# Designed miniproteins, single chains, continued (5), part 36

Each design is a single chain, and the fold is of that chain. pLDDT is the mean over its residues in the fold that is shown.

## One batch from the design tools (miniprotein)

Design m17313
Fold by ESMFold2-Fast:
Structure m17313 (fold): chain A 58 residues (1-58)
Amino acid sequence: SKLEKVKSILPAGFDTSEEFLEKAYEKLKEAGIDIDKFETLPVSEQLKALKIIEELNK
């Protein structure tokens, strides 16, 4: 699922609840980041995605 793809890019210690993963997915989508193609994205876009996830984990 898309949530499993979000979970696979999370650093150790992050929340892996369905609620958090859905919130992260929606924020990544708002930023124009396609999680289905995350591995093929430029490094700058991958880092942007991780920063969005980090801010949600505050």
Scores: mean pLDDT 77

Design m17314
Fold by ESMFold2-Fast:
Structure m17314 (fold): chain A 71 residues (1-71)
Amino acid sequence: MLEEIREKAKKALEEREEALKELEEYLKEQNASEEEIEEAKKRFEEQVKLLEKIAKAKSLEEVEKILEEAR
């Protein structure tokens, strides 16, 4: 289970640049303001940092602590 979580996090990190571009294009298509786009980018960067920590996690308990600290 832990290994599957780590592998999914690693894959998401590999795809992060494409995902960010798609997010920006999607928001622009929805007529989002520049402030909304910047806020979404900041949240995306926070998710990237969480994924990095999860990918390096040594136990399932550590993953849970990482997710709790993100609140």
Scores: mean pLDDT 77

Design m17315
Fold by ESMFold2-Fast:
Structure m17315 (fold): chain A 99 residues (1-99)
Amino acid sequence: KAKERLLEIQEKIEELFKEYKAEHPEASGAEDMEKAYKWIIEEMKKRGEKEEDIEIVELIIEGRRAAGAGDEEAVEEQLRRLAEILGVSVEELRRIAEE
């Protein structure tokens, strides 16, 4: 189900973020977060993760960037693309994200 898949991907992002912080213990703030996100995506590609899982991670990261910038149109676009990949409606995805 979409909720289970999203949770697994979120856990994977958190694990990789912890690995990045272990190598960069002084990393903090928005600039270091951008470097961590780029590293996570490249690391997933190096590990041979499924292309669809990598795309979901990229959409989550782009959504977070857009939200931080106040770009509501970009946030909505990322949610629509994520919902399509997960095989759910945007409304269902929003309900999952609020839990």
Scores: mean pLDDT 75

Design m17316
Fold by ESMFold2-Fast:
Structure m17316 (fold): chain A 87 residues (1-87)
Amino acid sequence: ERDVKIALAEIYMAIGKLAYEKGDYEGAVTSYEKAVQLLEQVKDDPEALRLAAEAYRNMAIAYEKLGDTEKAEEWRRKADEYERQAA
C-alpha cells in the first residue's frame, strides 16, 4: 500500500507539472494537493518526504503565479521543512 501511495502521488505530480506548463495554475495546485495528501500518509519514508518537498515547492510556485503570495510563502516554508527531514 505504501508503494502504491507513492506511485499514485508521482502520477499526480506529473499531472500537476503538465497543468503548470499549460498555464493551468489552479489545476496544478489541485494535483499537487492530491500528491501531498497521499505522501503525508507515508511520511516515515524518506522518498515520500522528498517527493512531498518537491510538491510543496511546485505548489508555492503555482500560488505565486496565481498572485497568492501568502500561500506561496507558506508552501515554500513547508518544502524547506520536508527537505530537511528527508536529509
Scores: mean pLDDT 85

Design m17317
Fold by ESMFold2-Fast:
Structure m17317 (fold): chain A 61 residues (1-61)
Amino acid sequence: SEEEFERAAERFLQVVAERAKKEYGLTDEQIDALTASLRAGFEELRDRPEEFLQLVDDVLA
């Protein structure tokens, strides 16, 4: 569902931002650029939500 897609996207971005800060010491500017790029990619996958959810599961596992 669209709601499931949005929750998965939000969770993915939160995890990426947390890991970028904690594990890799990225600056706020670098994190903003990274999350903006990922968000743009997610919008392209909105018409294929099953593929997006599988991708999120694979990356976050």
Scores: mean pLDDT 77

Design m17318
Fold by ESMFold2-Fast:
Structure m17318 (fold): chain A 58 residues (1-58)
Amino acid sequence: TVEALRAELRARAAELAKEAEKQIEENKDDPLKVLEIGVELSEQLRAEAEAVQRRIAE
């Protein structure tokens, strides 16, 4: 169901966010590195959302 796919997406987003948070903590004194980690997380979340959208369309 769409609700199950949304729940799966939220769980995956939470895991990606935890990993990014860990990397940000390790690089907290490097603002450029923190920015790059944030951008990468944003791109990963977009890709995951697009993958779920494709599964719904199929």
Scores: mean pLDDT 81

Design m17319
Fold by ESMFold2-Fast:
Structure m17319 (fold): chain A 77 residues (1-77)
Amino acid sequence: VAALEAEAAARKQAIADEQAARIKDYLLNVLGVTGLTGDTSFLDTIPEIKAIKAEAEARLAALEAEYAARLAELEAA
């Protein structure tokens, strides 16, 4: 159980890190913006960033469903 949770957490973090890095790189190299530590909700209005977030969200949902099913199977056995 703990190993499964750790694996799921690591994969979620990897998806989040990849998304953040892609957005940061886009803002820096395309828009000339530096620093993503403030309110970035306005980024959802940019189609490229919206697409990146939507893909990450879909992958997170699929991963959560997969690990929830695995956990339930282990607990039911």
Scores: mean pLDDT 72

Design m17320
Fold by ESMFold2-Fast:
Structure m17320 (fold): chain A 58 residues (1-58)
Amino acid sequence: SGREAAERAAAGARRHAAAVAASGGTPDNMEKQALAAAEAGGDGLTVNLAGVRGALLG
């Protein structure tokens, strides 16, 4: 349960970061940092507010 929820949150963060990059056109430093953070977060069971929101919505 907890592990699955954390994985879903990480997947949500990754998806959110990808959507931001896609809608932003050219990625800025902040967008690059957000993508890097989401990818790094996916390495562990990180709880990211944006990721949690993304997972809950989608």
Scores: mean pLDDT 56

Design m17321
Fold by ESMFold2-Fast:
Order: C-alpha cells, then structure tokens, then sequence
Structure m17321 (fold): chain A 71 residues (1-71)
C-alpha cells in the first residue's frame, strides 16, 4: 500500500533530521534514541498500516521531546 510506504519515508526523513540536530548539539543520548527509532521504522516496511501509524506517532513524540530538550 503506497500510503504506508510514503508514511515510512516521511518518518525516516523527520528522524534523520532530528538525529542530525541532536548530533550537532552533542546530545549523544538523544541521538541514540533517534537512531533506534529510525531502525524500527526502517524494519516496518511491510508492516500493517496501524503499526506504521503508531511508529510514526512515536517518532514524532520523540522528535518533539528531543527538540524541547535542546532548547
């Protein structure tokens, strides 16, 4: 289902940007959390739409948490 593949791709890009920001800020712990979530999303290709939507939600929450921490 193309929608699920697009959601995975968008989530991967968002996590990759968050990871770059965390690494530039020197936040190794947040970088590790973002790398782990990126691996989970990459492994979700072929997962159900519900599982991918949940992973996308978790990824967005993690990115927001890291952004708040880096302020």
Amino acid sequence: MLEVEILIGVTQIQLAVGLLVAKKAGDEESAKELEEKLREVEAALGASKEEVEELAREARELIKKVDEKLK
Scores: mean pLDDT 78

Design m17322
Fold by ESMFold2-Fast:
Structure m17322 (fold): chain A 64 residues (1-64)
Amino acid sequence: GKHYIAKLDKPVKEPIFISRPGLNLLVEGDKVIIAATELDMKAIEEALSKYGLKLASDPVEIEL
């Protein structure tokens, strides 16, 4: 899978880890690190919306 980083519309008080098949999200501060087999924007947005969060930028691929 690939890793990505994106900004969120607001910061979180504590880190949130969200795990789904083929998709892991680590939310910390105003950023989300995305580990995904496929970059499914709808799945990412749905997972974040359950926590009242929204992407403020498009995900950018990173090397870890």
Scores: mean pLDDT 83

Design m17323
Fold by ESMFold2-Fast:
Structure m17323 (fold): chain A 55 residues (1-55)
Amino acid sequence: SAARAALIAQQKALAAAELPEARKALEKAKEENDLLAEIGAELRVIGLELTLSLK
């Protein structure tokens, strides 16, 4: 539907805008050896990348 296509486009735009900051957070967690923060940041990056793969 047109409504579904619009929602997917909006979510992809938001994910694309957020992805660079999410990747920076992941790198920071790795540098600080904060394993819990690293796991959380990796899950966030994966979620954003999956959002960008929606059709």
Scores: mean pLDDT 86

Design m17324
Fold by ESMFold2-Fast:
Structure m17324 (fold): chain A 81 residues (1-81)
Amino acid sequence: MKEELIKEAEKLAEKAEELFAKAMKALAEGNSKEAAELMEKAAKLALEAAELLYKAGEISEEELEEYKKKLEEFVKKMKEL
């Protein structure tokens, strides 16, 4: 069970990285709206991955809350583009 949570977290993290890469490409092409949408989706997946790592005991509650704050700030900055 713990191993399954870690595997799911890794898979979500990989998807988040792919979306972040697509978002950066969209920004380079001048598609700020598309980039913001992709970054928001990536942040959501990254948060889900962090929550799974917390459930697996791989990260602390403090680390999870810090990740939530960082992701929320990142999404806010992207939304203001």
Scores: mean pLDDT 80

Design m17325
Fold by ESMFold2-Fast:
Structure m17325 (fold): chain A 97 residues (1-97)
Amino acid sequence: ERDFELDLLVALIEMIAAVLKIYRENNEVSEDLKKAIDLVEEAATLVSNDRSPEALQRAIELLEQALKIAKESGAPDEVINLIERALQLAREALELS
């Protein structure tokens, strides 16, 4: 079954959230960028606990909001790229579910 691939995609989303949390702790970030990172952490936590299509769709919505806020706040390209990767992984996970 696709359980292993789905678990792997979720683990990669969790890794991206952890990297962004480390970035936030080691860099001065705007309140908007803090909110964007919080949304990525919320999405990662949601899919870590629930791999349903409904949870994955909600995670995608949270990641789309995070990406919009990060772009509008002028976040560094590496931060934007990490959020975009998390969003792509979440969309791929939804296709597998």
Scores: mean pLDDT 87

Design m17326
Fold by ESMFold2-Fast:
Structure m17326 (fold): chain A 71 residues (1-71)
Amino acid sequence: AQAYYDEGLRLFAEGRYEEAAEKFDKAIELDPNFAQAWLNRAAALAKLGRHGEAARYGRKAHELDPSIQGP
């Protein structure tokens, strides 16, 4: 999970938001309780203009860890 998450962060920093979202999704598949991966996928979706999906992923992150801050 962590390796996909780290790759997602690199892609996000490069402005490759769709690919970053895919890597965060892989991290979530391996660890569905990885709150930070949910939050960073929300951030990537927001960058892509997919605000409704971003809101859903952000809510899930806060459900898993109410103290979480992104990204």
Scores: mean pLDDT 80

Design m17327
Fold by ESMFold2-Fast:
Structure m17327 (fold): chain A 102 residues (1-102)
Amino acid sequence: MDEARKLYTQGKEALNNGDYESAAKYFEEAIKILEKEDPNSPELGRTLLNLATAYLNLGDLEKADELVRRAEELALTIPDDITRSMLLIGASVNRVAIDKAK
């Protein structure tokens, strides 16, 4: 849906500007839409990982870890090897960052 893409873009802009609270809100709204439309989409996977990055920067390591785990589970349902690998790499980057922040 165009709305989910707009929210994702706003979330990415907020994330790039260091506005992690706004980024989290935009990504959470995008996730709600994506879950209803395509619960196994790469778009949902990418949004979950970007939300994890926002929570990591806010110091909410528990939420960040849960979001990364959810993105990893989603990635395993994706039949395209390149797309699945890209999501798993993104998840690994977030896991390393979370572990260093503990």
Scores: mean pLDDT 87

Design m17328
Fold by ESMFold2-Fast:
Structure m17328 (fold): chain A 60 residues (1-60)
Amino acid sequence: SKELVDKLIELLQDPNATLEEIEKAIEEVAEAQLKEGTPKDVVEEERESALEKAKELLKE
């Protein structure tokens, strides 16, 4: 889980990262969190927040 989160943070800070790569990393983090017992509503909220931030960064 921590490794997947670290990878997502790295991609969000990389100006050359594509939205597709970031979306894939977000999904990998979400799947790992669900397997670890994180409530689905919490995972969905975090996934939406991360995706919105990624779209903002890629637009500018």
Scores: mean pLDDT 75

Design m17329
Fold by ESMFold2-Fast:
Structure m17329 (fold): chain A 62 residues (1-62)
Amino acid sequence: MVGKLFRALRDFPEMTPYTLALKKGDIVEIKKVLDDDWVLVRSLSTGKEGVVSKGLLEEVPA
């Protein structure tokens, strides 16, 4: 998963100072897998990094 591009399936609000707010359709790069449910990502549109739920992401075909 690290280095792969994923798309947000729906809007994701900032829940904590460590989570990244996303809009549906935002593309993110996986920087680190934290556990079964959470990944550290970087937004390609904003350059911001943060934690998001893996279940809200869909892999983008290369």
Scores: mean pLDDT 77

Design m17330
Fold by ESMFold2-Fast:
Structure m17330 (fold): chain A 56 residues (1-56)
Amino acid sequence: MATVVLTITVERDGKEVKLESVYEGEKEVALARAKTLAAFYKAGYGAKKVEIEVKE
């Protein structure tokens, strides 16, 4: 099993806000969930930075 950590950095009212989500389970499933949320924030929410880290 793998742990996938998604870190999303957004700017709100001149302040940097960091959001973190952790997904555990099968690597493919955990990574797919992280990528789906990452794509949403990149395209819709105006994220400044999105990072996905896979820990096995």
Scores: mean pLDDT 78

Design m17331
Fold by ESMFold2-Fast:
Structure m17331 (fold): chain A 69 residues (1-69)
Amino acid sequence: MPKTKEAQEYYNKGLEKKKEGDLEGAIKYFEKALELDPNFKEARGNLGEVRTEKAGGDTSKVKEAVKQA
């Protein structure tokens, strides 16, 4: 797959942030990796996973908005 060295470095940093529990940091690094290589499947998968875990903490806010709608 066409990968740049920079995309690989950002992906690795994203994995480190994910392991640390820094979900917001992980998201930023995975987004940067995808900006450099949009076909980076591993970065896309991890970004989706981390976003879901981050959003899970705010699920109650989303449900609260839906109750009123």
Scores: mean pLDDT 72

Design m17332
Fold by ESMFold2-Fast:
Structure m17332 (fold): chain A 97 residues (1-97)
Amino acid sequence: NAIEEARKHVERARKLADEAEKSTDPEKQKELIREAAEHVIRAVRALDPVANKEQALKLTNAMVLATVAFIAADMGELESALQAVRDAIDLVEEALK
């Protein structure tokens, strides 16, 4: 079930983002943010084939934000990266409603 697979990835992404927020090690925080963004991308890919037009727009925006999170994390902009991945998670959760 595409919806169940996407929910599982979103749940993992949320837990990784929460762990990143609590981390005092910038390298660990970067790794956790990148892993959370990867799970967002997997959730979007699982939902894309079954999405309606409104859901597809939210999933496209989530994919863009997950990509921004990777770039920001690579640049050392960890606060911006964490916010981008959290916003991406919220968009996927909205698409799941």
Scores: mean pLDDT 88

Design m17333
Fold by ESMFold2-Fast:
Structure m17333 (fold): chain A 59 residues (1-59)
Amino acid sequence: KEELFKKAFGKASEDPVFQKLKETNPEAYERVREAMLDIAKEMGLSEELIKEIKENLDK
C-alpha cells in the first residue's frame, strides 16, 4: 500500500541505524539520503511529500 511506504520514508530519520550513519559517516548518509529521495520520486510520491521526507532526513 502506497500510504505505508510514505509513512516508512517519513520515519527514516528516527531509525537508530540511520541516525548512527548520519553521525559516523556523513558521506554514506548523503548517498543513502539521495537514493531514498530518488526512489520516492520514481514511485510517484507527491512533490509535497518528497519535500517532507527531505526535511525529515535533514533533522
Scores: mean pLDDT 69

Design m17334
Fold by ESMFold2-Fast:
Structure m17334 (fold): chain A 68 residues (1-68)
Amino acid sequence: SIMDLVREVLNKIYSKAKKSDIEALIKRLPEDLAKMARELLAQVEANAPPTVITKKMLEILKEARKLG
């Protein structure tokens, strides 16, 4: 499901998995979710504050729930 893919993407970003592995999963997401996931990855790579990262993660989860 889309939710399972989103959870796997978030887990790999949070565990700092290889960028190629993260991007391979992101490419399987719908366009809007893929864009948000790439924004989250960029924020994590830029060492954004935990509050900023958490907010983006929650936005991604909310959008994924709307898509099923």
Scores: mean pLDDT 85

Design m17335
Fold by ESMFold2-Fast:
Structure m17335 (fold): chain A 69 residues (1-69)
Amino acid sequence: MSVEELEKEARRLLEEAEEALRRGDRDTAIKYLQEVERLAVELVLRGGVERAQEIGRRAKELADKLGES
């Protein structure tokens, strides 16, 4: 999988996590965020560090919203 494909998939999963959180489905949101973290690690390993940092920042924002519940 290319760096571009990894970023696209991570962004898709972030959107799915946000939608799950909006529905109040915390368990599903957590599962999507865990997959996003795995993809961010793969991005770093493939030299996509800046993309991984942006993905990680968005994941952190959603995780913080989960913690406020």
Scores: mean pLDDT 82

Design m17336
Fold by ESMFold2-Fast:
Structure m17336 (fold): chain A 80 residues (1-80)
Amino acid sequence: MKLTLVLPDGTEVTIEADPDELTLEKLLSQLPEEHEVLKLKLKSLPKEIQERLVAELRRALLAGETVDLGETLVKITESL
């Protein structure tokens, strides 16, 4: 399945994964190299935030929705 992800700088990326196989590592491997700082930030997030992010991306993938990564991270952090 394919997920359209909007990065904080407005760049759109297509992530291809099965919902059951989607991990943070697989997400990071599909992000462009110029977003190394973003990759490091995502990897340094608390485990709880990482798990909630991956769960939200799986939900959006199944629903065929576009995800704004910056807005999604803010919502996850605020809902703790």
Scores: mean pLDDT 80

Design m17337
Fold by ESMFold2-Fast:
Structure m17337 (fold): chain A 66 residues (1-66)
Amino acid sequence: GEAWARVTLNEKGEIVSAEYGGTDAAAEALAQRMVEKLIEIAKEENWKNETLGARGDSAPPAPPPP
């Protein structure tokens, strides 16, 4: 499954939008963690008037060739 997260902050560094989603329960759990990470990064970097986005996969990729 695929996970996505997006956080938007205003000029005061306040969260005006926080959205996440996934195609299955594992992806949704990953998306929730991604939202938390984006909020931590925004606070750590003191970001303002920014939109942060992230995407990830909950399923492993096909095995590499030998």
Scores: mean pLDDT 75

Design m17338
Fold by ESMFold2-Fast:
Structure m17338 (fold): chain A 58 residues (1-58)
Amino acid sequence: SMEERAKEAAEEARRLVLEEGDVERAQNLGVRILTEEDDLEAAKAVGEAIKEALEELK
């Protein structure tokens, strides 16, 4: 489902930022989902997950 995809994408983005330290790869995941999958909900979930993960690193 779209909701399950958004959750999966957000969890991967969070992992890329917090465990891998790779913000660029997390951002590229969001762009790929938006442009290649046309999934605005999952792309937004990725952006929010990146924002929240970066706040945790402060």
Scores: mean pLDDT 84

Design m17339
Fold by ESMFold2-Fast:
Structure m17339 (fold): chain A 60 residues (1-60)
Amino acid sequence: SSEEAAKKAEEAAAKAREALRAGDSQTFQEHGKEANEYLKKATTEEDKKRAAEASRAAGG
């Protein structure tokens, strides 16, 4: 669902941020891409906004 996509984008973005703090650039890139993939699956304006904010916060 759109809400699930937004939630998964937020989870991926959180993992990307943790990887960045740990200095793991490969894991950061991987989860950043994952967040962007879930952003594409969000269909409501609210869920798209949440997913976009999460992806942006992850630096993707």
Scores: mean pLDDT 77

Design m17340
Fold by ESMFold2-Fast:
Structure m17340 (fold): chain A 65 residues (1-65)
Amino acid sequence: MEENEKKAEQYLKKADEAEARGDFVTAARNYLKAAQYYRKAGNKEKADESLQRAVDLATRADAAG
């Protein structure tokens, strides 16, 4: 029970740390994994938020070169 949410939080933390270092590619990948685990946990709100952050960071990284 909520093990998927705990995994999502672990990936979210890794994503936040990567974003703080300016590693947008690693941050985007970890936000995407967090979104997947939040969806498995049934937490659609946090899943959508994490997915949006992943998309924003991935497009920013691609646009920057």
Scores: mean pLDDT 80

Design m17341
Fold by ESMFold2-Fast:
Structure m17341 (fold): chain A 61 residues (1-61)
Amino acid sequence: MEERVEQVKKRLEEIKEKYKDDLNTALHEARKLYLESGRDPEVAKLVNETLLELRKEIEEK
């Protein structure tokens, strides 16, 4: 359980760092991660929070 959440966090950070200027690609990758998790509510929350932070960083530039 906890190992899966940590793996998801690491992948989301990787997505955020790699696609910080490409919100659409980040959205696709994060959505795929959520679906692969079996639609885990905790993963959904992490995905949403990561995408909100990424959107803020892009729009704040």
Scores: mean pLDDT 74

Design m17342
Fold by ESMFold2-Fast:
Parts: sequence; structure tokens; C-alpha cells
Structure m17342 (fold): chain A 78 residues (1-78)
Amino acid sequence: MKRRLELEVEIGLALIRIGVSNIILSRDPNDAEAYRELAEAYRRLAEAYRELGEEEKAREYEKKAEEALEKAKELEEK
């Protein structure tokens, strides 16, 4: 039960971080750091869902993490 609670907490924290990053990006869509924070949050979310056996969700969030990281790199080149 402790591991399940830990995963639920990780998912909740990752979702909060995603929300905060999206608010930052709504004000400054060129914030590379906010995209890096999004990528990190999506990666953690993917790891948590994989441990819960939710493979489809894990793959979806892994893809979102990669997309956010690529966007951050593009912005850092400016």
C-alpha cells in the first residue's frame, strides 16, 4: 500500500507541475525552462503509470515529455 500511495502522490505532484508550467507558457510561450519543467513532469508521470501497469498512458506521457524537451531545445537556440 505504501508504494501505491507513493505513486498516487507522484502523479498528483506531476499534474500540478504540468498545470503550473502551462500557466507560465500561457504568459510566455518562449520560456524554454517551462518546457524543460513540462518534460520532467511528463517523464515522471510516464514512470508512475508504467509502474501501475497503464502502458498506454505511460507511452502517451513519454511522447509528450520528448515533445516538450525538443521545444525547450529549439527555444534555447534563440
Scores: mean pLDDT 82

Design m17343
Fold by ESMFold2-Fast:
Structure m17343 (fold): chain A 68 residues (1-68)
Amino acid sequence: EDEEIAAELRERLAGFSPDVLAEAEKQVSRARTPASLYVAAQLAEIAGDEVTAAAFYRSALRKLEEER
């Protein structure tokens, strides 16, 4: 369910450094669905782009929190 995905997103975000999270906050996007953002975050993480990965995870979590 969405709550389980939100919990996983929170755990992944907790693994990033505060500097990465601060930079990611500047890149938060509302143009995509939570599922699409999650996939994009995983691809960025595999590519080693921590800032982009954190930004997509943050955006996905924010959208899930806004969608009941």
Scores: mean pLDDT 70

Design m17344
Fold by ESMFold2-Fast:
Structure m17344 (fold): chain A 89 residues (1-89)
Amino acid sequence: SEEIRDRLVENLLKQYGLPDTPELRALARLLIDAVENEMTPEEVAQKARELGWEELAEKLRSLTGLPRSAQVQAIVELLLEAMREVAAR
């Protein structure tokens, strides 16, 4: 399970041309977990806060106003945006 997750993280980073750093690995893992476990915006926001991403957590919580069918895609897009911002620093 952990080996599969590590490969998914590495493949995600390579697919989007993102550097392999601990910060980006943590965000990519959160994205994979959010999709696989159908996490709510509140659940993803809590995990982002635990990782020290308070601003990202606030943005994720704002997605609770969306219909459930739209939430998972919005979470993915927001996490990818955050990862691109980190990579540009």
Scores: mean pLDDT 84

Design m17345
Fold by ESMFold2-Fast:
Structure m17345 (fold): chain A 88 residues (1-88)
Amino acid sequence: MLTDEEIEEYEKKLKELGIEVTREELRNTKREEILRILTEEVLRREEEELRRLGPAYLEAGRAAAEALAAGMPLPAYRALAAEIQAAL
């Protein structure tokens, strides 16, 4: 289905994204599936780049993750952690 030139281009792009594939695997993969994988990885890396370049985005994400993981507001979590530490 894919030409040898298309396979070479997709192999190079996937390798650049850190995805190791063989040419034989690419020959047996539909063009639609290859494009889907490339699109998903590009979007994932774009999100990571925005997180790196946008401190407000990173700070908001971190605060939400901490609240979710603790199941409580951060000040209440820190107070509880200190009390547990004192009880040990």
Scores: mean pLDDT 62

Design m17346
Fold by ESMFold2-Fast:
Structure m17346 (fold): chain A 64 residues (1-64)
Amino acid sequence: SVAEKMRERVHELGEETTRRVQEARRTSPSEEDRQRRLAEIRRDYAERLEKAAKELGIKLNSAL
């Protein structure tokens, strides 16, 4: 189903994002650098998630 495909994609993106967050926290030389990298990771996650939803014909922002 479309919902199952979306759940799988969310899980995959979540795992990838978690790994990137951990790497940024481990390797960032300053808190300011860490915050910039985390913001980039968060933005990338949101973009990929929205793209996946559009490909499946789902609107992530529900009509509720």
Scores: mean pLDDT 76

Design m17347
Fold by ESMFold2-Fast:
Structure m17347 (fold): chain A 97 residues (1-97)
Amino acid sequence: SSEELTKALDSGDLNAVAKIISENTPFTVEVGDPSQADNLKENGHKITVSGLTLYTNQQNNEVMQLAVTLSEKFPEIGTLYGKLEGNTLTLYKVEAK
C-alpha cells in the first residue's frame, strides 16, 4: 500500500522498499551496497520521468521502461539509485519525494 511504502521510505528500510517493488512488479528486486549510490550520482546516468529521478549505470530502453513503471506504480518515490540487469533490479538507495 501507499502507506507501507511511505513508512519504508521514511525509515530508510531499503529491504522493505525492495519487497514492495518486487511484489507489485515483474522484477526480482535485490538490495546492493549503499556506497554505489554516491558513485551512480557522480558517474552514472540521470533519468527523470514524471517526477521520478533514477541514477543508474546504463541508459537503454529497458531502463526507460523501468522508470515509467516505477513512476506510475510508486508516485511516492522521488529518487532511486540502482541498476537493472535482465529482470533483476538492484537497489542502492531510494528516497521519497
Scores: mean pLDDT 88

Design m17348
Fold by ESMFold2-Fast:
Structure m17348 (fold): chain A 66 residues (1-66)
Amino acid sequence: SAEDAHRMGEALYARGDLDRAIGAYRAALALDPNYAKAWENLGRVLEAQGRHEEAEEYFKKAEELA
């Protein structure tokens, strides 16, 4: 499920495995494009990578879906 994929992303992010966390969050969005929390957490990962403009787009999408 989208929720399960999102939970995997959170676990991977907690381990510092950012690339695999991104993959899991993307899998959640492939299953449910309206899953606001996955958009938000992708934004957080991008922000951690210094990709601030891309992160802002993901945060905006999460707010639109909330």
Scores: mean pLDDT 83

Design m17349
Fold by ESMFold2-Fast:
Structure m17349 (fold): chain A 66 residues (1-66)
Amino acid sequence: MTVVTAEMDTVEKAVAAALQAIGLGGKAKPIFGEPSVVVGEFETEERGREFARAAEAMGGKARLEV
C-alpha cells in the first residue's frame, strides 16, 4: 500500500485531486482542519506515483510514503 499526501493551493484543486485519486482506483481522505490537503491510498506504488504527478501538475506538492 502506497500513501500520497497532496497539498494543494485551493480547496477546488484538492477536490480535483481527490477525484483523480478515486479515478486511479485509490481512496481519498481529507484531513480535518486542512481542506486543501488530500491523502490518497493506493494498492500499488505505480498508482501512487501517477497520483503524485497529477497533483504536482496541478501546482500542488506531493509526498509519497511506501
Scores: mean pLDDT 81

Design m17350
Fold by ESMFold2-Fast:
Structure m17350 (fold): chain A 61 residues (1-61)
Amino acid sequence: MLHPEVEPELLSEIMRRLAPVLSVDELRELARRMSRAPSQEEARRIANDVLEEVRERERRR
């Protein structure tokens, strides 16, 4: 495929992992951004960016 869609399993796994640390609204926004990502690589970067923000927030807690 010239423009491979984001793997649904990847999206589900990332959301599952982040569910306990993100609000419902944050999870919905993450899912929306990942679903609109033009590639799996970009979706992974979006997820990693969110994970980094969560880690930084957890460190400051």
Scores: mean pLDDT 69

Design m17351
Fold by ESMFold2-Fast:
Structure m17351 (fold): chain A 56 residues (1-56)
Amino acid sequence: MTEEELRAIARELGLSDEEIDEVVAHVKETYGDKSREEAIREVRMLANALKARRAA
């Protein structure tokens, strides 16, 4: 899965550019060559966590 694809998904989920950078860095470090589906699930989970932090 490319960095461009991860950034596109995070942007679609309403993350800021700063939040997108953090999510992409984490997914690249944690998942490497893991399945595309697993990477997408992690992006969605991190996006929800970041949105919850903004609400707190």
Scores: mean pLDDT 75

